Designed miniproteins, single chains, continued (4). Designs and how they scored, part 48

Each design is a single chain, and the fold is of that chain. pLDDT is the mean over its residues in the fold that is shown.

## One batch from the design tools (miniprotein)

Design m13764
Fold by ESMFold2-Fast:
Structure m13764 (fold): chain A 84 residues (1-84)
Amino acid sequence: MELFEKARKAYEEGNVDEAVKLAQEYLEKHPDSPEAADAYTLMAEAYLKRGEVEKAIQYAEQALKLDPSNPRALRILEEAKKKL
């Protein structure tokens, strides 16, 4: 998962816009992969960090459709809903 690892590293380094771009590229190429839920979760985390709460909710819900037990996606969804 070279593209997803690059997206995660960008997020960790504070490059939120680059993290979103790379995660979107990953999802475009691998929309139904097992790792797609993690990519949607990363996008939700990035949008929440940018203050785009509605987008964070949308991407977290998309992650949970693929992996209902994803603990990161569940945390981000609850955090985002509290900011509405």
Scores: mean pLDDT 80

Design m13765
Fold by ESMFold2-Fast:
Structure m13765 (fold): chain A 66 residues (1-66)
Amino acid sequence: MKSDLIEEIAKLAREKGLDKVVESLVKAGAITEEQAAKIKSVSDLTLLMLTQSEDKLKKALEEIKK
């Protein structure tokens, strides 16, 4: 489910650091650099991820795990 992907990404942001996870999301094409600049907390990241497609979130999760 999309919620499971969002929870996993949020967990990785807490473990690896928000900035590293956000950079991986931009690299994967899941979010834009402009969207990344607006993310100040894990809560902001979670809200933005709710607006993304499940396919983009899957690609982002793969990039973060590399």
Scores: mean pLDDT 80

Design m13766
Fold by ESMFold2-Fast:
Structure m13766 (fold): chain A 80 residues (1-80)
Amino acid sequence: MKTPLEIWREIVDIADKLREYARKEFPDADENLLDVAATILALKYLNEGKEVDPDSPEVKAELRRILEELKALGQRLRAA
């Protein structure tokens, strides 16, 4: 079994790659939302045991969806 520290390092590495991609593809998006979206997607892929390819259309579409959901949630929280 991997230690919590080893799992954390894998999450950080995947999130960093996804964040770099997200910044390049969504330059007008909020940095904090990009960080959260990248982390959520990294956690999902690690939990599913799926290999992450940030250049795949599927990963790009899912990252975009998460960003839009987080942006909508942020607007709802500000309205409450």
Scores: mean pLDDT 71

Design m13767
Fold by ESMFold2-Fast:
Structure m13767 (fold): chain A 66 residues (1-66)
Amino acid sequence: METNESRVLRALHEAGGAPLSTRELAERAGVSQGTASRALKRLEEEGLVERTPDGRWRLARAPDAG
């Protein structure tokens, strides 16, 4: 039903927007780290997530949200 990308996004939303590592996202989404990494890269290409300076992932904000 839910895609791996949707599971990872839901894990980020449930974290209240806090930055999470690929490992933590994999655990929360119930997928392997490899699966989470692939999902995160696709979500990054879609502009839905971004990397933090610490190498973690968080929900992206729209560049022109206004």
Scores: mean pLDDT 76

Design m13768
Fold by ESMFold2-Fast:
Structure m13768 (fold): chain A 60 residues (1-60)
Amino acid sequence: SVEELRRRIEELLRRILELQRRYDEAVRAGAPQEELDRIEREIDELVRQVVALERQLEAL
């Protein structure tokens, strides 16, 4: 279960990095604020999931 939690955290962190890259690209392209806000909300949601999984890992 520790290995599965670590794998899930790693997958979420990879997705966060991809979204951060997309955010930077969107900023450079002059994307509307609503698009930037959407990406930020997606990142925030994934970060919350990582924190929850890290808490589970610490409780073991």
Scores: mean pLDDT 87

Design m13769
Fold by ESMFold2-Fast:
Structure m13769 (fold): chain A 61 residues (1-61)
Amino acid sequence: MSLEEIRDRAIARALAAGWSEEAAREAGELSVWGVKTKDEEEALKRAKELAEKYGKGVGVV
């Protein structure tokens, strides 16, 4: 699966969950970054920050 496909799927999931387009774009970039670095702890921290900022639970992959 390409990095573009990972980003697109994360964006689609965030939008389906009712996130804004801005939040969905951030979710997409976070998912790509997490796959590239494989730093699960840092990715989880950033996902929690994003969810707190936009009032949504952790749904970033």
Scores: mean pLDDT 68

Design m13770
Fold by ESMFold2-Fast:
Structure m13770 (fold): chain A 56 residues (1-56)
Amino acid sequence: MKQEEIDRLMQEAAELSRKATELENKAKTISPEYQKKADEYRKKAQELVDKAVELQ
């Protein structure tokens, strides 16, 4: 069933979104360099979400 693939994509997207949020917080409080990595993870998370939505 497609549910296993959807679950995997959602878990990967959630992990990347969580990392992006942590990096965005670090960019504001510790170092602006973290913003570059946050943007990269946000982009990858969005691609995975788009794939998961297409499978729904």
Scores: mean pLDDT 80

Design m13771
Fold by ESMFold2-Fast:
Structure m13771 (fold): chain A 107 residues (1-107)
Amino acid sequence: MVTLTQSPASTTVATGATATLTATASAPLGNAINWYKQKPGQGPELIIANGTQRAPGVSDRITGSVPSPTVHTLTISNAQPEDSGVYYAQTAVEPTSWGQGSTLTVV
């Protein structure tokens, strides 16, 4: 099973700043990773599919990149209070596994 380690576990950024969240895989996944955002009281919602593909309706400020086969980054530029939440990485290959989540707070 491929494991995903997310960092940082939590981060606080100012409105207008850039936040970068990373998921490191125990084996090469390349683009075989999805990113989800969870708001309080809601289930996780897909925001980035296949490493880099923004889901419909997701802000252009949110981008996924795959700098190496095992390293996956989610970048939130010009952060807004609405971007606060827990971000989860998920393997896009079977068997599916989830990272532990990264909490973003925008102040």
Scores: mean pLDDT 86

Design m13772
Fold by ESMFold2-Fast:
Structure m13772 (fold): chain A 57 residues (1-57)
Amino acid sequence: SMKQELMRRLADEAEDALRAGEDPEAVRERFIKRGEEAGIPREEAEEMFRSVLESLA
């Protein structure tokens, strides 16, 4: 679905930014904002971002 494809792209972009040494707080806010603009609830976007951080541990 378009939502799943968007969420995958947002997660990939966040992971790349974190690997490149970008500020995690800035990456998180950008991720959540883009998710909300696409109709993803803030709480769901926050949980997804937490999963991205865990995958990089």
Scores: mean pLDDT 82

Design m13773
Fold by ESMFold2-Fast:
Structure m13773 (fold): chain A 80 residues (1-80)
Amino acid sequence: NKEKGDELYKKGEEALKQKRYGEAGKYFAQAGRYYLSSKDYEKAIEAYEKAIEAYTQFDPKSRALKATQEALKKAKKLLE
């Protein structure tokens, strides 16, 4: 649901402002998945890009970062 994606994106922004990078990455990645399921590919891309930014600050070698980078590639292919 797009609405749930917006709620999770907002939580990601709040966590990012508090420098809780791991939580921010999780919220943005979850938002991206909800946007993707709603076929809002542009918002899914934005959310995954924010998740990558947050995860890179948290742990640049994390599995979560790698998984989110792959999700971003797939979302970009669905846009065009």
Scores: mean pLDDT 87

Design m13774
Fold by ESMFold2-Fast:
Structure m13774 (fold): chain A 56 residues (1-56)
Amino acid sequence: MSEEERKVAREVAEKLREIGEKVNEAIKIAAELKKKKGLSWEESLEVFTKKLRELS
């Protein structure tokens, strides 16, 4: 792998890690809300989308 390719791969891996952490946190929050509130699937999706936007 070239030096340029290695730099790009590292940068992509770092960004993917950051995105993964934010997505995982949003999923956890949505799952807790669904469990505690007994939300419908549609309501759970709206909460999940809202939390994803807040973490972005």
Scores: mean pLDDT 71

Design m13775
Fold by ESMFold2-Fast:
Structure m13775 (fold): chain A 58 residues (1-58)
Amino acid sequence: MEEIEKAINEVLEKGYDPTDPEAFREVLRRLGITEASLLYDPEAREIAEKVRELLKKK
Protein backbone atom coordinates (compact mmCIF):
# COMPACT_ATOMS: atom_id res chain seq x y z
CA MET A 1 0.00 0.00 0.00
CA GLU A 2 2.92 2.40 0.56
CA GLU A 3 3.89 1.67 -3.07
CA ILE A 4 0.50 3.01 -4.21
CA GLU A 5 0.91 6.35 -2.40
CA LYS A 6 4.51 6.66 -3.62
CA ALA A 7 3.47 6.03 -7.23
CA ILE A 8 0.66 8.61 -6.96
CA ASN A 9 3.00 11.23 -5.47
CA GLU A 10 5.67 10.61 -8.14
CA VAL A 11 3.11 10.94 -10.96
CA LEU A 12 1.67 14.16 -9.48
CA GLU A 13 5.22 15.54 -9.04
CA LYS A 14 5.73 15.06 -12.81
CA GLY A 15 2.93 17.59 -13.40
CA TYR A 16 -0.14 15.39 -13.86
CA ASP A 17 -3.41 16.75 -12.51
CA PRO A 18 -5.14 14.25 -10.15
CA THR A 19 -8.36 14.55 -12.20
CA ASP A 20 -6.53 13.73 -15.47
CA PRO A 21 -7.23 10.17 -16.76
CA GLU A 22 -3.55 10.07 -17.80
CA ALA A 23 -2.54 10.39 -14.12
CA PHE A 24 -4.59 7.29 -13.28
CA ARG A 25 -3.12 5.32 -16.20
CA GLU A 26 0.46 6.37 -15.33
CA VAL A 27 0.05 5.30 -11.68
CA LEU A 28 -1.21 1.88 -12.83
CA ARG A 29 1.77 1.55 -15.23
CA ARG A 30 4.21 2.35 -12.39
CA LEU A 31 2.53 -0.33 -10.24
CA GLY A 32 2.88 -2.87 -13.09
CA ILE A 33 -0.87 -3.14 -13.69
CA THR A 34 -1.75 -3.81 -17.33
CA GLU A 35 -5.15 -3.81 -19.08
CA ALA A 36 -5.01 -7.63 -19.03
CA SER A 37 -4.42 -7.58 -15.25
CA LEU A 38 -7.55 -5.44 -14.80
CA LEU A 39 -9.55 -8.05 -16.75
CA TYR A 40 -8.21 -11.26 -15.13
CA ASP A 41 -6.85 -10.32 -11.69
CA PRO A 42 -9.29 -9.25 -8.92
CA GLU A 43 -6.37 -7.93 -6.84
CA ALA A 44 -5.33 -5.63 -9.70
CA ARG A 45 -8.90 -4.25 -9.85
CA GLU A 46 -8.84 -3.61 -6.08
CA ILE A 47 -5.54 -1.72 -6.42
CA ALA A 48 -6.94 0.30 -9.37
CA GLU A 49 -10.01 1.25 -7.31
CA LYS A 50 -7.81 2.36 -4.39
CA VAL A 51 -5.69 4.47 -6.77
CA ARG A 52 -8.88 6.14 -8.06
CA GLU A 53 -10.05 6.84 -4.49
CA LEU A 54 -6.67 8.32 -3.44
CA LEU A 55 -6.45 10.54 -6.55
CA LYS A 56 -9.97 11.80 -5.75
CA LYS A 57 -8.76 12.93 -2.29
CA LYS A 58 -6.14 15.20 -3.91
Scores: mean pLDDT 77

Design m13776
Fold by ESMFold2-Fast:
Structure m13776 (fold): chain A 89 residues (1-89)
Amino acid sequence: DLEEAVREVAADPEKARAYLEALFKKNIEKAKELGEEEAAKLLEEALEKALKAIEAAEAGNYEEAIKLFEEADKLAKEAGELIREALEK
């Protein structure tokens, strides 16, 4: 799955970049609205990793791109758990 995602990103890196920035900005704003400062920070870090992954994919460094996307996914999942807990209160 990540290998397919990296190939898609390499095919249209500008579209991937725009999509991720829009998605993460929306989620960061939602976390801040909920008062989940830690979740917002984790999402900001995840976006940084995802953008670096796109750069690696553009350069043809798919191994590094996969690693960076895995790191971004881990951070995003941690943030998502904090947001989920806030919404279930």
Scores: mean pLDDT 81

Design m13777
Fold by ESMFold2-Fast:
Structure m13777 (fold): chain A 86 residues (1-86)
Amino acid sequence: MTVELIKKVAERVLEAARTGDPFELDVAIALLEIAYGIARIAKDTPEEFKEMAKVLEEAAQRAPDPAVAEHLRSIADDFKKEAEKL
């Protein structure tokens, strides 16, 4: 469930970055932070956290804006750290 949520939110971040609308980008980034919080509360498995990190790393490579790519990689690193704690 949470992996699918992260995939959808990552695509929304990429679309917002492509359109260049700063409000849509801020909303998409806020949703990504909320989705990260949901994943932590849901007590997802280490494998699910690693898959979510991979989704965000792949999204970062597709991001047209370097700042958006850097933010996506930062959250991917947070998911990797959560996987290592479990």
Scores: mean pLDDT 78

Design m13778
Fold by ESMFold2-Fast:
Structure m13778 (fold): chain A 71 residues (1-71)
Amino acid sequence: KKYKISLKGMTCAGCAHNVGKIASKFTPIVTANLTGDSTGEVYVSIEESKLNDLIEAIEQAGFQVLSVEEI
């Protein structure tokens, strides 16, 4: 399924790249964008069972997950 993950803690241009790289370990279909000075969005196509592992990996990397929406 497709999900939109909204993030906080993306304080650098390289943070979008790092989040995209983390997500690419779980799914080949990833788009990571900065939406503000410290916020971003990740679009993924992933199995629901792996979504929680992806969220945990992002949070362990120092980002905060604000919301997860099925698209």
Scores: mean pLDDT 73

Design m13779
Fold by ESMFold2-Fast:
Parts: C-alpha cells; sequence; structure tokens
Structure m13779 (fold): chain A 67 residues (1-67)
C-alpha cells in the first residue's frame, strides 16, 4: 500500500486526492493521510518512507515525482 502524507496548511487536500486518484488509475493501492510533514509530501510504501516531494505542486507534478 502507498500512503501520501501531506500537510493541509501547505498542500490543498483536493490536489493530493487528485494525485492519489491518478495513481490508483495506474494500478497503485493508495491512501491519503493528513500529517504535519512541513513543506513536504511524504510517500510511504508498506509503512516505510521511500521519498519526499515538495508541497505546492500540481497533481500531475506529484504523480511524476513518485513514478
Amino acid sequence: MLVLAYNPKKQPRKTIEQAAEKLREKGFDVSVEAKDTGDKIEVYLNGKKVLEVPAGLSADEIVKGII
């Protein structure tokens, strides 16, 4: 399972949920979690943080940063 953890103060929920939907369309099992991640979107795979993406990106840019 892929988890996208984001800071709602730095990243709009709608944008991160759009990124999650795009990743699900590509066959990923994705959940979204609101968390104090600072200025980053943290990406977890099977409970381990695998990468960070900057906050403030579009849904398409977030997806490109992950795959």
Scores: mean pLDDT 84

Design m13780
Fold by ESMFold2-Fast:
Structure m13780 (fold): chain A 131 residues (1-131)
Amino acid sequence: DHLNLGEQAFALKDYDAAIAHYEKALEEPENKDDVNLYINLGQAYAAAGDYDKALAYYQKALELDPDSGRAYLNLGEVYAAQGDYDKAIEYYKKAIELSGVATKRQLRNLAKVYKAQGDLKKAAELEAKAA
């Protein structure tokens, strides 16, 4: 089972093996529309440092499920890693909007990005809400 082997490889931080197994899982017709498999591939590529492929797979996940808060959260994390803080904020806010309630993790992720932009007041407000 390539999906389970990919998840095991990812847990062991063997991202190249995780990618290889997830790509083989996508070759199986039953997995063609598996939103979580596309997100897992995006996460493996992001962990391997291939942000362009990570973004492409998250975009594919959103084509299949436009309301995937998990895909928007992961898009925000990739853009933050690339230093595109405006896009990171946009996608984190979209993930929060889709959940209806901001989690402490989502508030802390937003606070980190605002702090990186130098907006210390907004970062402090978000950290206070996350406490």
Scores: mean pLDDT 87

Design m13781
Fold by ESMFold2-Fast:
Structure m13781 (fold): chain A 92 residues (1-92)
Amino acid sequence: MKESKEFEAEVLMALARMAVAVARHALPKLEEIDPEVAKKVEELVRRAEELLEEAERALAEGDYERALELAREALRLAMEAVRLIDKAIEEA
């Protein structure tokens, strides 16, 4: 009964962590290309990391619905950061 929501939350959290890792890896080069976009990406990544920490806490407490909601928002922010990086590279 809770297994599908737990699994979905874990998958979305993993995807968000991967997107955060990609964005953090790109940040030093992005700061050279466009410092203003780099600041926006860093803010999005920071917020995604905060949501991931809350999602991990909710998952540990067995609140899979909250974990899933937090994981979805974390992934949305992390993917927005990746999109900003992609656009900045294309315009460089």
Scores: mean pLDDT 86

Design m13783
Fold by ESMFold2-Fast:
Parts: structure tokens; C-alpha cells; sequence
Structure m13783 (fold): chain A 68 residues (1-68)
């Protein structure tokens, strides 16, 4: 349902916010991995999925800057 999808998106967003502010790169990667697993399990609408992919890409880019 849209309500359940919104709840999943809120949890994913919270994990990604934690990952973005995390100083430990390994821990940030673990948080991103958990967010990805939730997204795969949730069966999101195409629009919600595209929105999450954009957020994931932004957070991954932030973490990659810390590795490089």
C-alpha cells in the first residue's frame, strides 16, 4: 500500500542520513547495504524506486569521496 511504501521510504531515508553523517567509511557502507536490502524487499513502485536510487547514488558518492 502507499502507506507501507511511505514507511519503508522513511526508514531507508533515515539509514541513508546516518550513512552520510558517519565518519567510519566501513560503517557507512554497512548502513547503505541495509538500506539497499530494505528497498529490494519492499517491492517499491517504479517512481519510489527511482527516487531511492537517486538518494543512494548521492550518499554513495559522498562515501566514495572519503575512500579516495
Amino acid sequence: SPEQEAATLARVDALLEQAKSENDVKKAIELITEAGRLVRAAGLSPEAFARVLKRLSEVIDEVEKKID
Scores: mean pLDDT 81

Design m13784
Fold by ESMFold2-Fast:
Structure m13784 (fold): chain A 72 residues (1-72)
Amino acid sequence: MSLEELVEKLRELPREEVAEIFDLAFSQGNFEEAAKRLEELTGVKGISPEEAARAASIAFVDRAIEERKKLL
């Protein structure tokens, strides 16, 4: 699965679940657990810790940008 496909899967998840994956990867440094959580929520297998971290980062930032645009 491509990074773009992973980001789209994350966009389908509730905000709280995306935030949990982001926290696991970047606040706790637990990239392996972030990847496992993403696999459980999306049903996608073979997600590397690095791919999970990148996808979560992109999805989280995109959501923050969308929220900021709604205020303008």
Scores: mean pLDDT 74

Design m13785
Fold by ESMFold2-Fast:
Structure m13785 (fold): chain A 109 residues (1-109)
Amino acid sequence: LTEEQIKKLREEAKKEGLSEEVIEILIEYAEKSPFLKAAIESGYISDLVRLFKRLYDLLLELLEGDEEKALEYFEKFLEYMDENPEIILANLSDEEQREVLEEFIEELE
């Protein structure tokens, strides 16, 4: 990713209310993930940020407000998505996204 793309990703994530800790995880992962890099280069930064905001908020809800555990599981979930690129979360309903995260959490526990 270019410095300009990282800056835009950071600015959009801050506007959507993501914490600095979540933003850093997302940026580090976006530089390593071919999928996220391609989406960012294609101009889908705002859509990606909104998706990840929803995913983090849902993780936090499912983990009963445990912010430290939510950060750990968010990072692990990004790795899980990279290994399972057929999971097109953006095309899933809020209920389907919840089901995917519940199954993911069960696999970690």
Scores: mean pLDDT 76

Design m13786
Fold by ESMFold2-Fast:
Structure m13786 (fold): chain A 60 residues (1-60)
Amino acid sequence: MKEITLEGTFTGVSEAVARAIAEREARELAEELGGEVKDITVTRQGDTVHVRVVIAVPEP
């Protein structure tokens, strides 16, 4: 398996909301790729929330 890392930022939302969005998007992408979600990191910096998602997918 290989790992795919996705990063994004949100403004004007809470960490809980950003995490919920990240979990939904990560799950959908993992299902589409036949992989699994390995990690989701949410970090708040002021009014901006940074999200990092790691998905393990099967190698060709």
Scores: mean pLDDT 80

Design m13787
Fold by ESMFold2-Fast:
Structure m13787 (fold): chain A 82 residues (1-82)
Amino acid sequence: SKEAVLELVVIELRLIGVETTVAIAPGLPEELKAAELAAARADLADVEARVEELAAAGKISEEEAERLRARIAELRARLEAV
């Protein structure tokens, strides 16, 4: 859905912000970085749950569900790498 795609874009933009901040400010308090990463993980989990609910209900195609799952997996891997 357009909503799920937009939510993933917002999560990716937030993640880019964290990646950039870590790169230019290595002395940033770990607590602030941890809080932002935790928020991004929670948002990603919410989108993942919604995608699975839409797929189970037949409200999105299997092809759309596979594309959204792939993007979610990519963002999760990037979050784990920070």
Scores: mean pLDDT 78

Design m13788
Fold by ESMFold2-Fast:
Structure m13788 (fold): chain A 56 residues (1-56)
Amino acid sequence: SAMAEEIARRAAEDSRGLSAAGARAAGQMLKKELLEIGASEEFAERAARDVEAAGA
């Protein structure tokens, strides 16, 4: 959904200043949030990985 995509995009931008541990935590929080709003498990996992990669 457009909302899930926007949330994922903002989380990836916000993660660029984080430590590796912080980016991993942010990715896990994002996954939980995306699943709660009805995004697919596959989309949530990919978004979390993108956040972790952006912070590393």
Scores: mean pLDDT 78

Design m13789
Fold by ESMFold2-Fast:
Structure m13789 (fold): chain A 94 residues (1-94)
Amino acid sequence: DMLEFIESQKEHARRLREELRRLREEHRDDEELVELLERAIREVEEIIRELEEIERKYKEGKISEREAALRLTALALRAIGTLEDVRLAVERRE
């Protein structure tokens, strides 16, 4: 079910946001990493807003299941890219 999938993606994004906030607090003395994490948090917040827009348009019949799936895939790739940037920055500090 597409709506159940969208809700799952929204919950996952909210959990990622909380994890990024915890990382920011743990590394609060690292100004460069904090700035990167703040940008990652803003990107995840934008992804959550776009997920809500996809859900709304799909419920209203304004986009097809295929179009919703393509938009969701694009958001997932953006999330992967953001997380990879965070992973690389953390690894450089280990």
Scores: mean pLDDT 88

Design m13790
Fold by ESMFold2-Fast:
Structure m13790 (fold): chain A 74 residues (1-74)
Amino acid sequence: SEAERIEQAHELEQEALRAAAEGDYEKAVELFEKAKELLGELTPVQKEILESLRRKAEEEGDEETAKRLDELLE
């Protein structure tokens, strides 16, 4: 059901935020890609989170992860 997909996407989002907090931006991107696949599109709140993660990845010099996050925001 749609409600189950939303719940799974929220769980993936929480896991992605934990991975990012640990400095594992590659895993965070992977988890957000899965969330987008489940929902077909990212929510406005998820897009704001991804923009914040993109800035952090750029600040840490992880340009490849920052580029992948930018692509997700399209």
Scores: mean pLDDT 78

Design m13791
Fold by ESMFold2-Fast:
Structure m13791 (fold): chain A 60 residues (1-60)
Amino acid sequence: SVDEIIAELEKLLKEETDFDKQMVLGAYLLSLATFRVSGGLTEERAKKILDEAKKILEEL
């Protein structure tokens, strides 16, 4: 569900100690919140955002 995906990103942010990774996670959480408010947040979109965030974190 969308709520489970948001919870996973929030958990990653809370457990993260690296500042740059915290900023990346925060930016993706803001993107999810923006899509939710606009009514455009689908489960597929949320999964893509989570996958993109994980890829960027692995590259840092």
Scores: mean pLDDT 82

Design m13792
Fold by ESMFold2-Fast:
Structure m13792 (fold): chain A 81 residues (1-81)
Amino acid sequence: MNEVIDEAIDLLSRWADEADFDLEVTLTLHIIGLTIAKKYNDGEGAVKLLKRAIEDLRRFGAPDEVIKDLEEAQKKLEEAV
């Protein structure tokens, strides 16, 4: 679980670096939330946060490749919980 949360954080961090200001802020808030979920071993909370991150990214028009990578990380997280 913690390894999968780290993978999700890494993916969000990588895409935040390439994002505009509004998307970078949104992704950074989700990274903070995932870091807290990892600290408290809250796998269900991590899944909910990652689902919201994907929804926000779709709403802000992130590339399909970003959405695909995060959906794969979400699936791994759901299987680890």
Scores: mean pLDDT 77

Design m13793
Fold by ESMFold2-Fast:
Structure m13793 (fold): chain A 69 residues (1-69)
Amino acid sequence: GAGAAARAAAEAGAAGDRAAMAKHTQESLNNSSDPAAGGAAAWGAGEAGARGDREHMERGVKQATSYEA
């Protein structure tokens, strides 16, 4: 679902894999009741992961999960 895909986007971001981050962000928004908000939350989690910000990474994943369809 949207939350699991957002977690994968966050971990891909943390690994520096922007292609995987984009793929998992698309997967998250496709499983979101609000694709724009869910996609933004998942991508935001990935960018937080890329900068080592675990707190904002976790917040982004929880936000994306709140849009689970």
Scores: mean pLDDT 85

Design m13794
Fold by ESMFold2-Fast:
Structure m13794 (fold): chain A 74 residues (1-74)
Amino acid sequence: SLKEKVLKLIAEKGYMTEEEIAKELNVSRSTVRKILDELEKEGLVRRIQVGGKTYYAITPKGLEYLKKLEEEKK
């Protein structure tokens, strides 16, 4: 799913902006923002404000979620 792709991408990069995620996945910023809002509500990502930019980073809960998804595929 797109939600899983967003979360995995943030995990791989460490932290990203909405614009960087939208570019990497070739989707609109509005689509990414909706997914990031959902991930933040679920506690899987956290929002970080740095120098007038908003970054999103994966949480320990988000890392556990990705690990569980990988284990379920085996």
Scores: mean pLDDT 82

Design m13795
Fold by ESMFold2-Fast:
Structure m13795 (fold): chain A 63 residues (1-63)
Amino acid sequence: SMEVKEIAREIGEKLRAIGGLFHAYLIEEKLKAGEEVSEKELKEAKEGIELAKKYGIKLKNLL
């Protein structure tokens, strides 16, 4: 059986992945509206996208 710590880590990474995919969508909408995006927002979205690739999570499966 997986330890609680490992389960908690995987859940946390999957939540970050989901959040990052939605943040990436919002960043794209901001850019289309001519708004500036912070380096922090861009970094967090990129990290979430990489975690989404790791776990096979896609935005189309969440909408």
Scores: mean pLDDT 81

Design m13796
Fold by ESMFold2-Fast:
Structure m13796 (fold): chain A 55 residues (1-55)
Amino acid sequence: SMAEKLKKLEEEIKKLEEEMKRDMENAPTASQAAAIAIRYIGEIIELEKKKKELE
């Protein structure tokens, strides 16, 4: 159902946010942390877009 798909997207976004935080904290330099953030933010934006399309 659409509600189940929405919930799954919300869970995926939450997992990516937690992974981004962990990977940024483990980055050896600020430059690498920034690159990690850009990568994850791009993925999160795409999932948020899909979520809004299902609402």
Scores: mean pLDDT 84

Design m13797
Fold by ESMFold2-Fast:
Structure m13797 (fold): chain A 60 residues (1-60)
Amino acid sequence: VEEKYKKAKELGKEIGEYAKKTGKRNKKLEEEAAKIVQELAKIDPEKAIKASEEYGEEAG
């Protein structure tokens, strides 16, 4: 759970860095982040909601 939460935040930062360097969206990173959040939702729905909020802050 905590591991997946940490990965979601990390992917958000990577998406932000990629956009800064290229000015483009990275669909692969976005899909990976979505998968992590979905996996969290199966294990701990409340933690998944929190991860989505943190991810949004880091990525955008």
Scores: mean pLDDT 69

Design m13798
Fold by ESMFold2-Fast:
Structure m13798 (fold): chain A 100 residues (1-100)
Amino acid sequence: SDLEKAKELMAEGRRAYEAGDYEKAIEYYEKAIEYAEKAGDKVTLADALLNLGEAYYKLGKYEEAIEYYKKAIELAEKANAPQVLINRAKENLKKAEEKL
């Protein structure tokens, strides 16, 4: 399914992120976003956007990170996503804004 593909790509992105391959992580997370959108799963989409923002933050691309964190928060709140996801996105947003 599209949702299973999104989650698989998220796992691949996380492996790349943990290896320090942030550009590769971005590629996997962007593909995960495409499949999450096709699946209509807003919680998985919000999680993918949060992870994409984290990868941009690691590259020092704070403006891009901020944009993805804001999208993740909006979608997560509309989807009644777990509070831990929303809180993580808000904390990451604050940290990225402090870099500007």
Scores: mean pLDDT 91

Design m13799
Fold by ESMFold2-Fast:
Structure m13799 (fold): chain A 61 residues (1-61)
Amino acid sequence: SDRARAKELVLKGATAHNEGDYEKAIEYLEEAIRLARDSNPTLAAAAERLLEETRKAQEEA
């Protein structure tokens, strides 16, 4: 389901962020937001927050 896939993508995005792979993290999180937008607004909001944090971390790297 789109819900399950979006949740998996958020976890992959968080893992990529922790590994310092910000480019990959951004890709996973953007896909998660698209999938979660209609099915889980709370997850979409969490993914958007993590995406913003990832972009800031990328600028500092």
Scores: mean pLDDT 85

Design m13800
Fold by ESMFold2-Fast:
Structure m13800 (fold): chain A 64 residues (1-64)
Amino acid sequence: MDVEALLESGRDRARAGDVEGALRNLELAYEAAKDTDPELAKRAKEAMERLRAGDVEGAIKAAS
């Protein structure tokens, strides 16, 4: 499973205003990266936290 592709998809959905779809992709990225890549897992988690706080721009930056 390509974690970077899931982060990219999450970012694109957040940018388009699909917050629910973005959160879904970011959650999948976090789960896939947990044991494989701690840096990507951290980015996914930060992006999710930013989105939940209403910081769409911060979430897009974190998911980049």
Scores: mean pLDDT 81

Design m13801
Fold by ESMFold2-Fast:
Structure m13801 (fold): chain A 61 residues (1-61)
Amino acid sequence: LKERFYRKSAEAAVELARHYLEKGDFDKARSLREFALKNAEKVPEYLPEVQARVDEAIAAA
């Protein structure tokens, strides 16, 4: 399913964004956050979950 691709892409981007946040690269983390949210928009049921995870990761850094 196309939805599976978008979900996996969003999850990978969230994990990579966390990695860059830990390294202090906020510009790359922000770009990856936007990429994750854009991919999650293709799966509306999953969007709130991805958004919450990204926001929590950024707030924790």
Scores: mean pLDDT 71

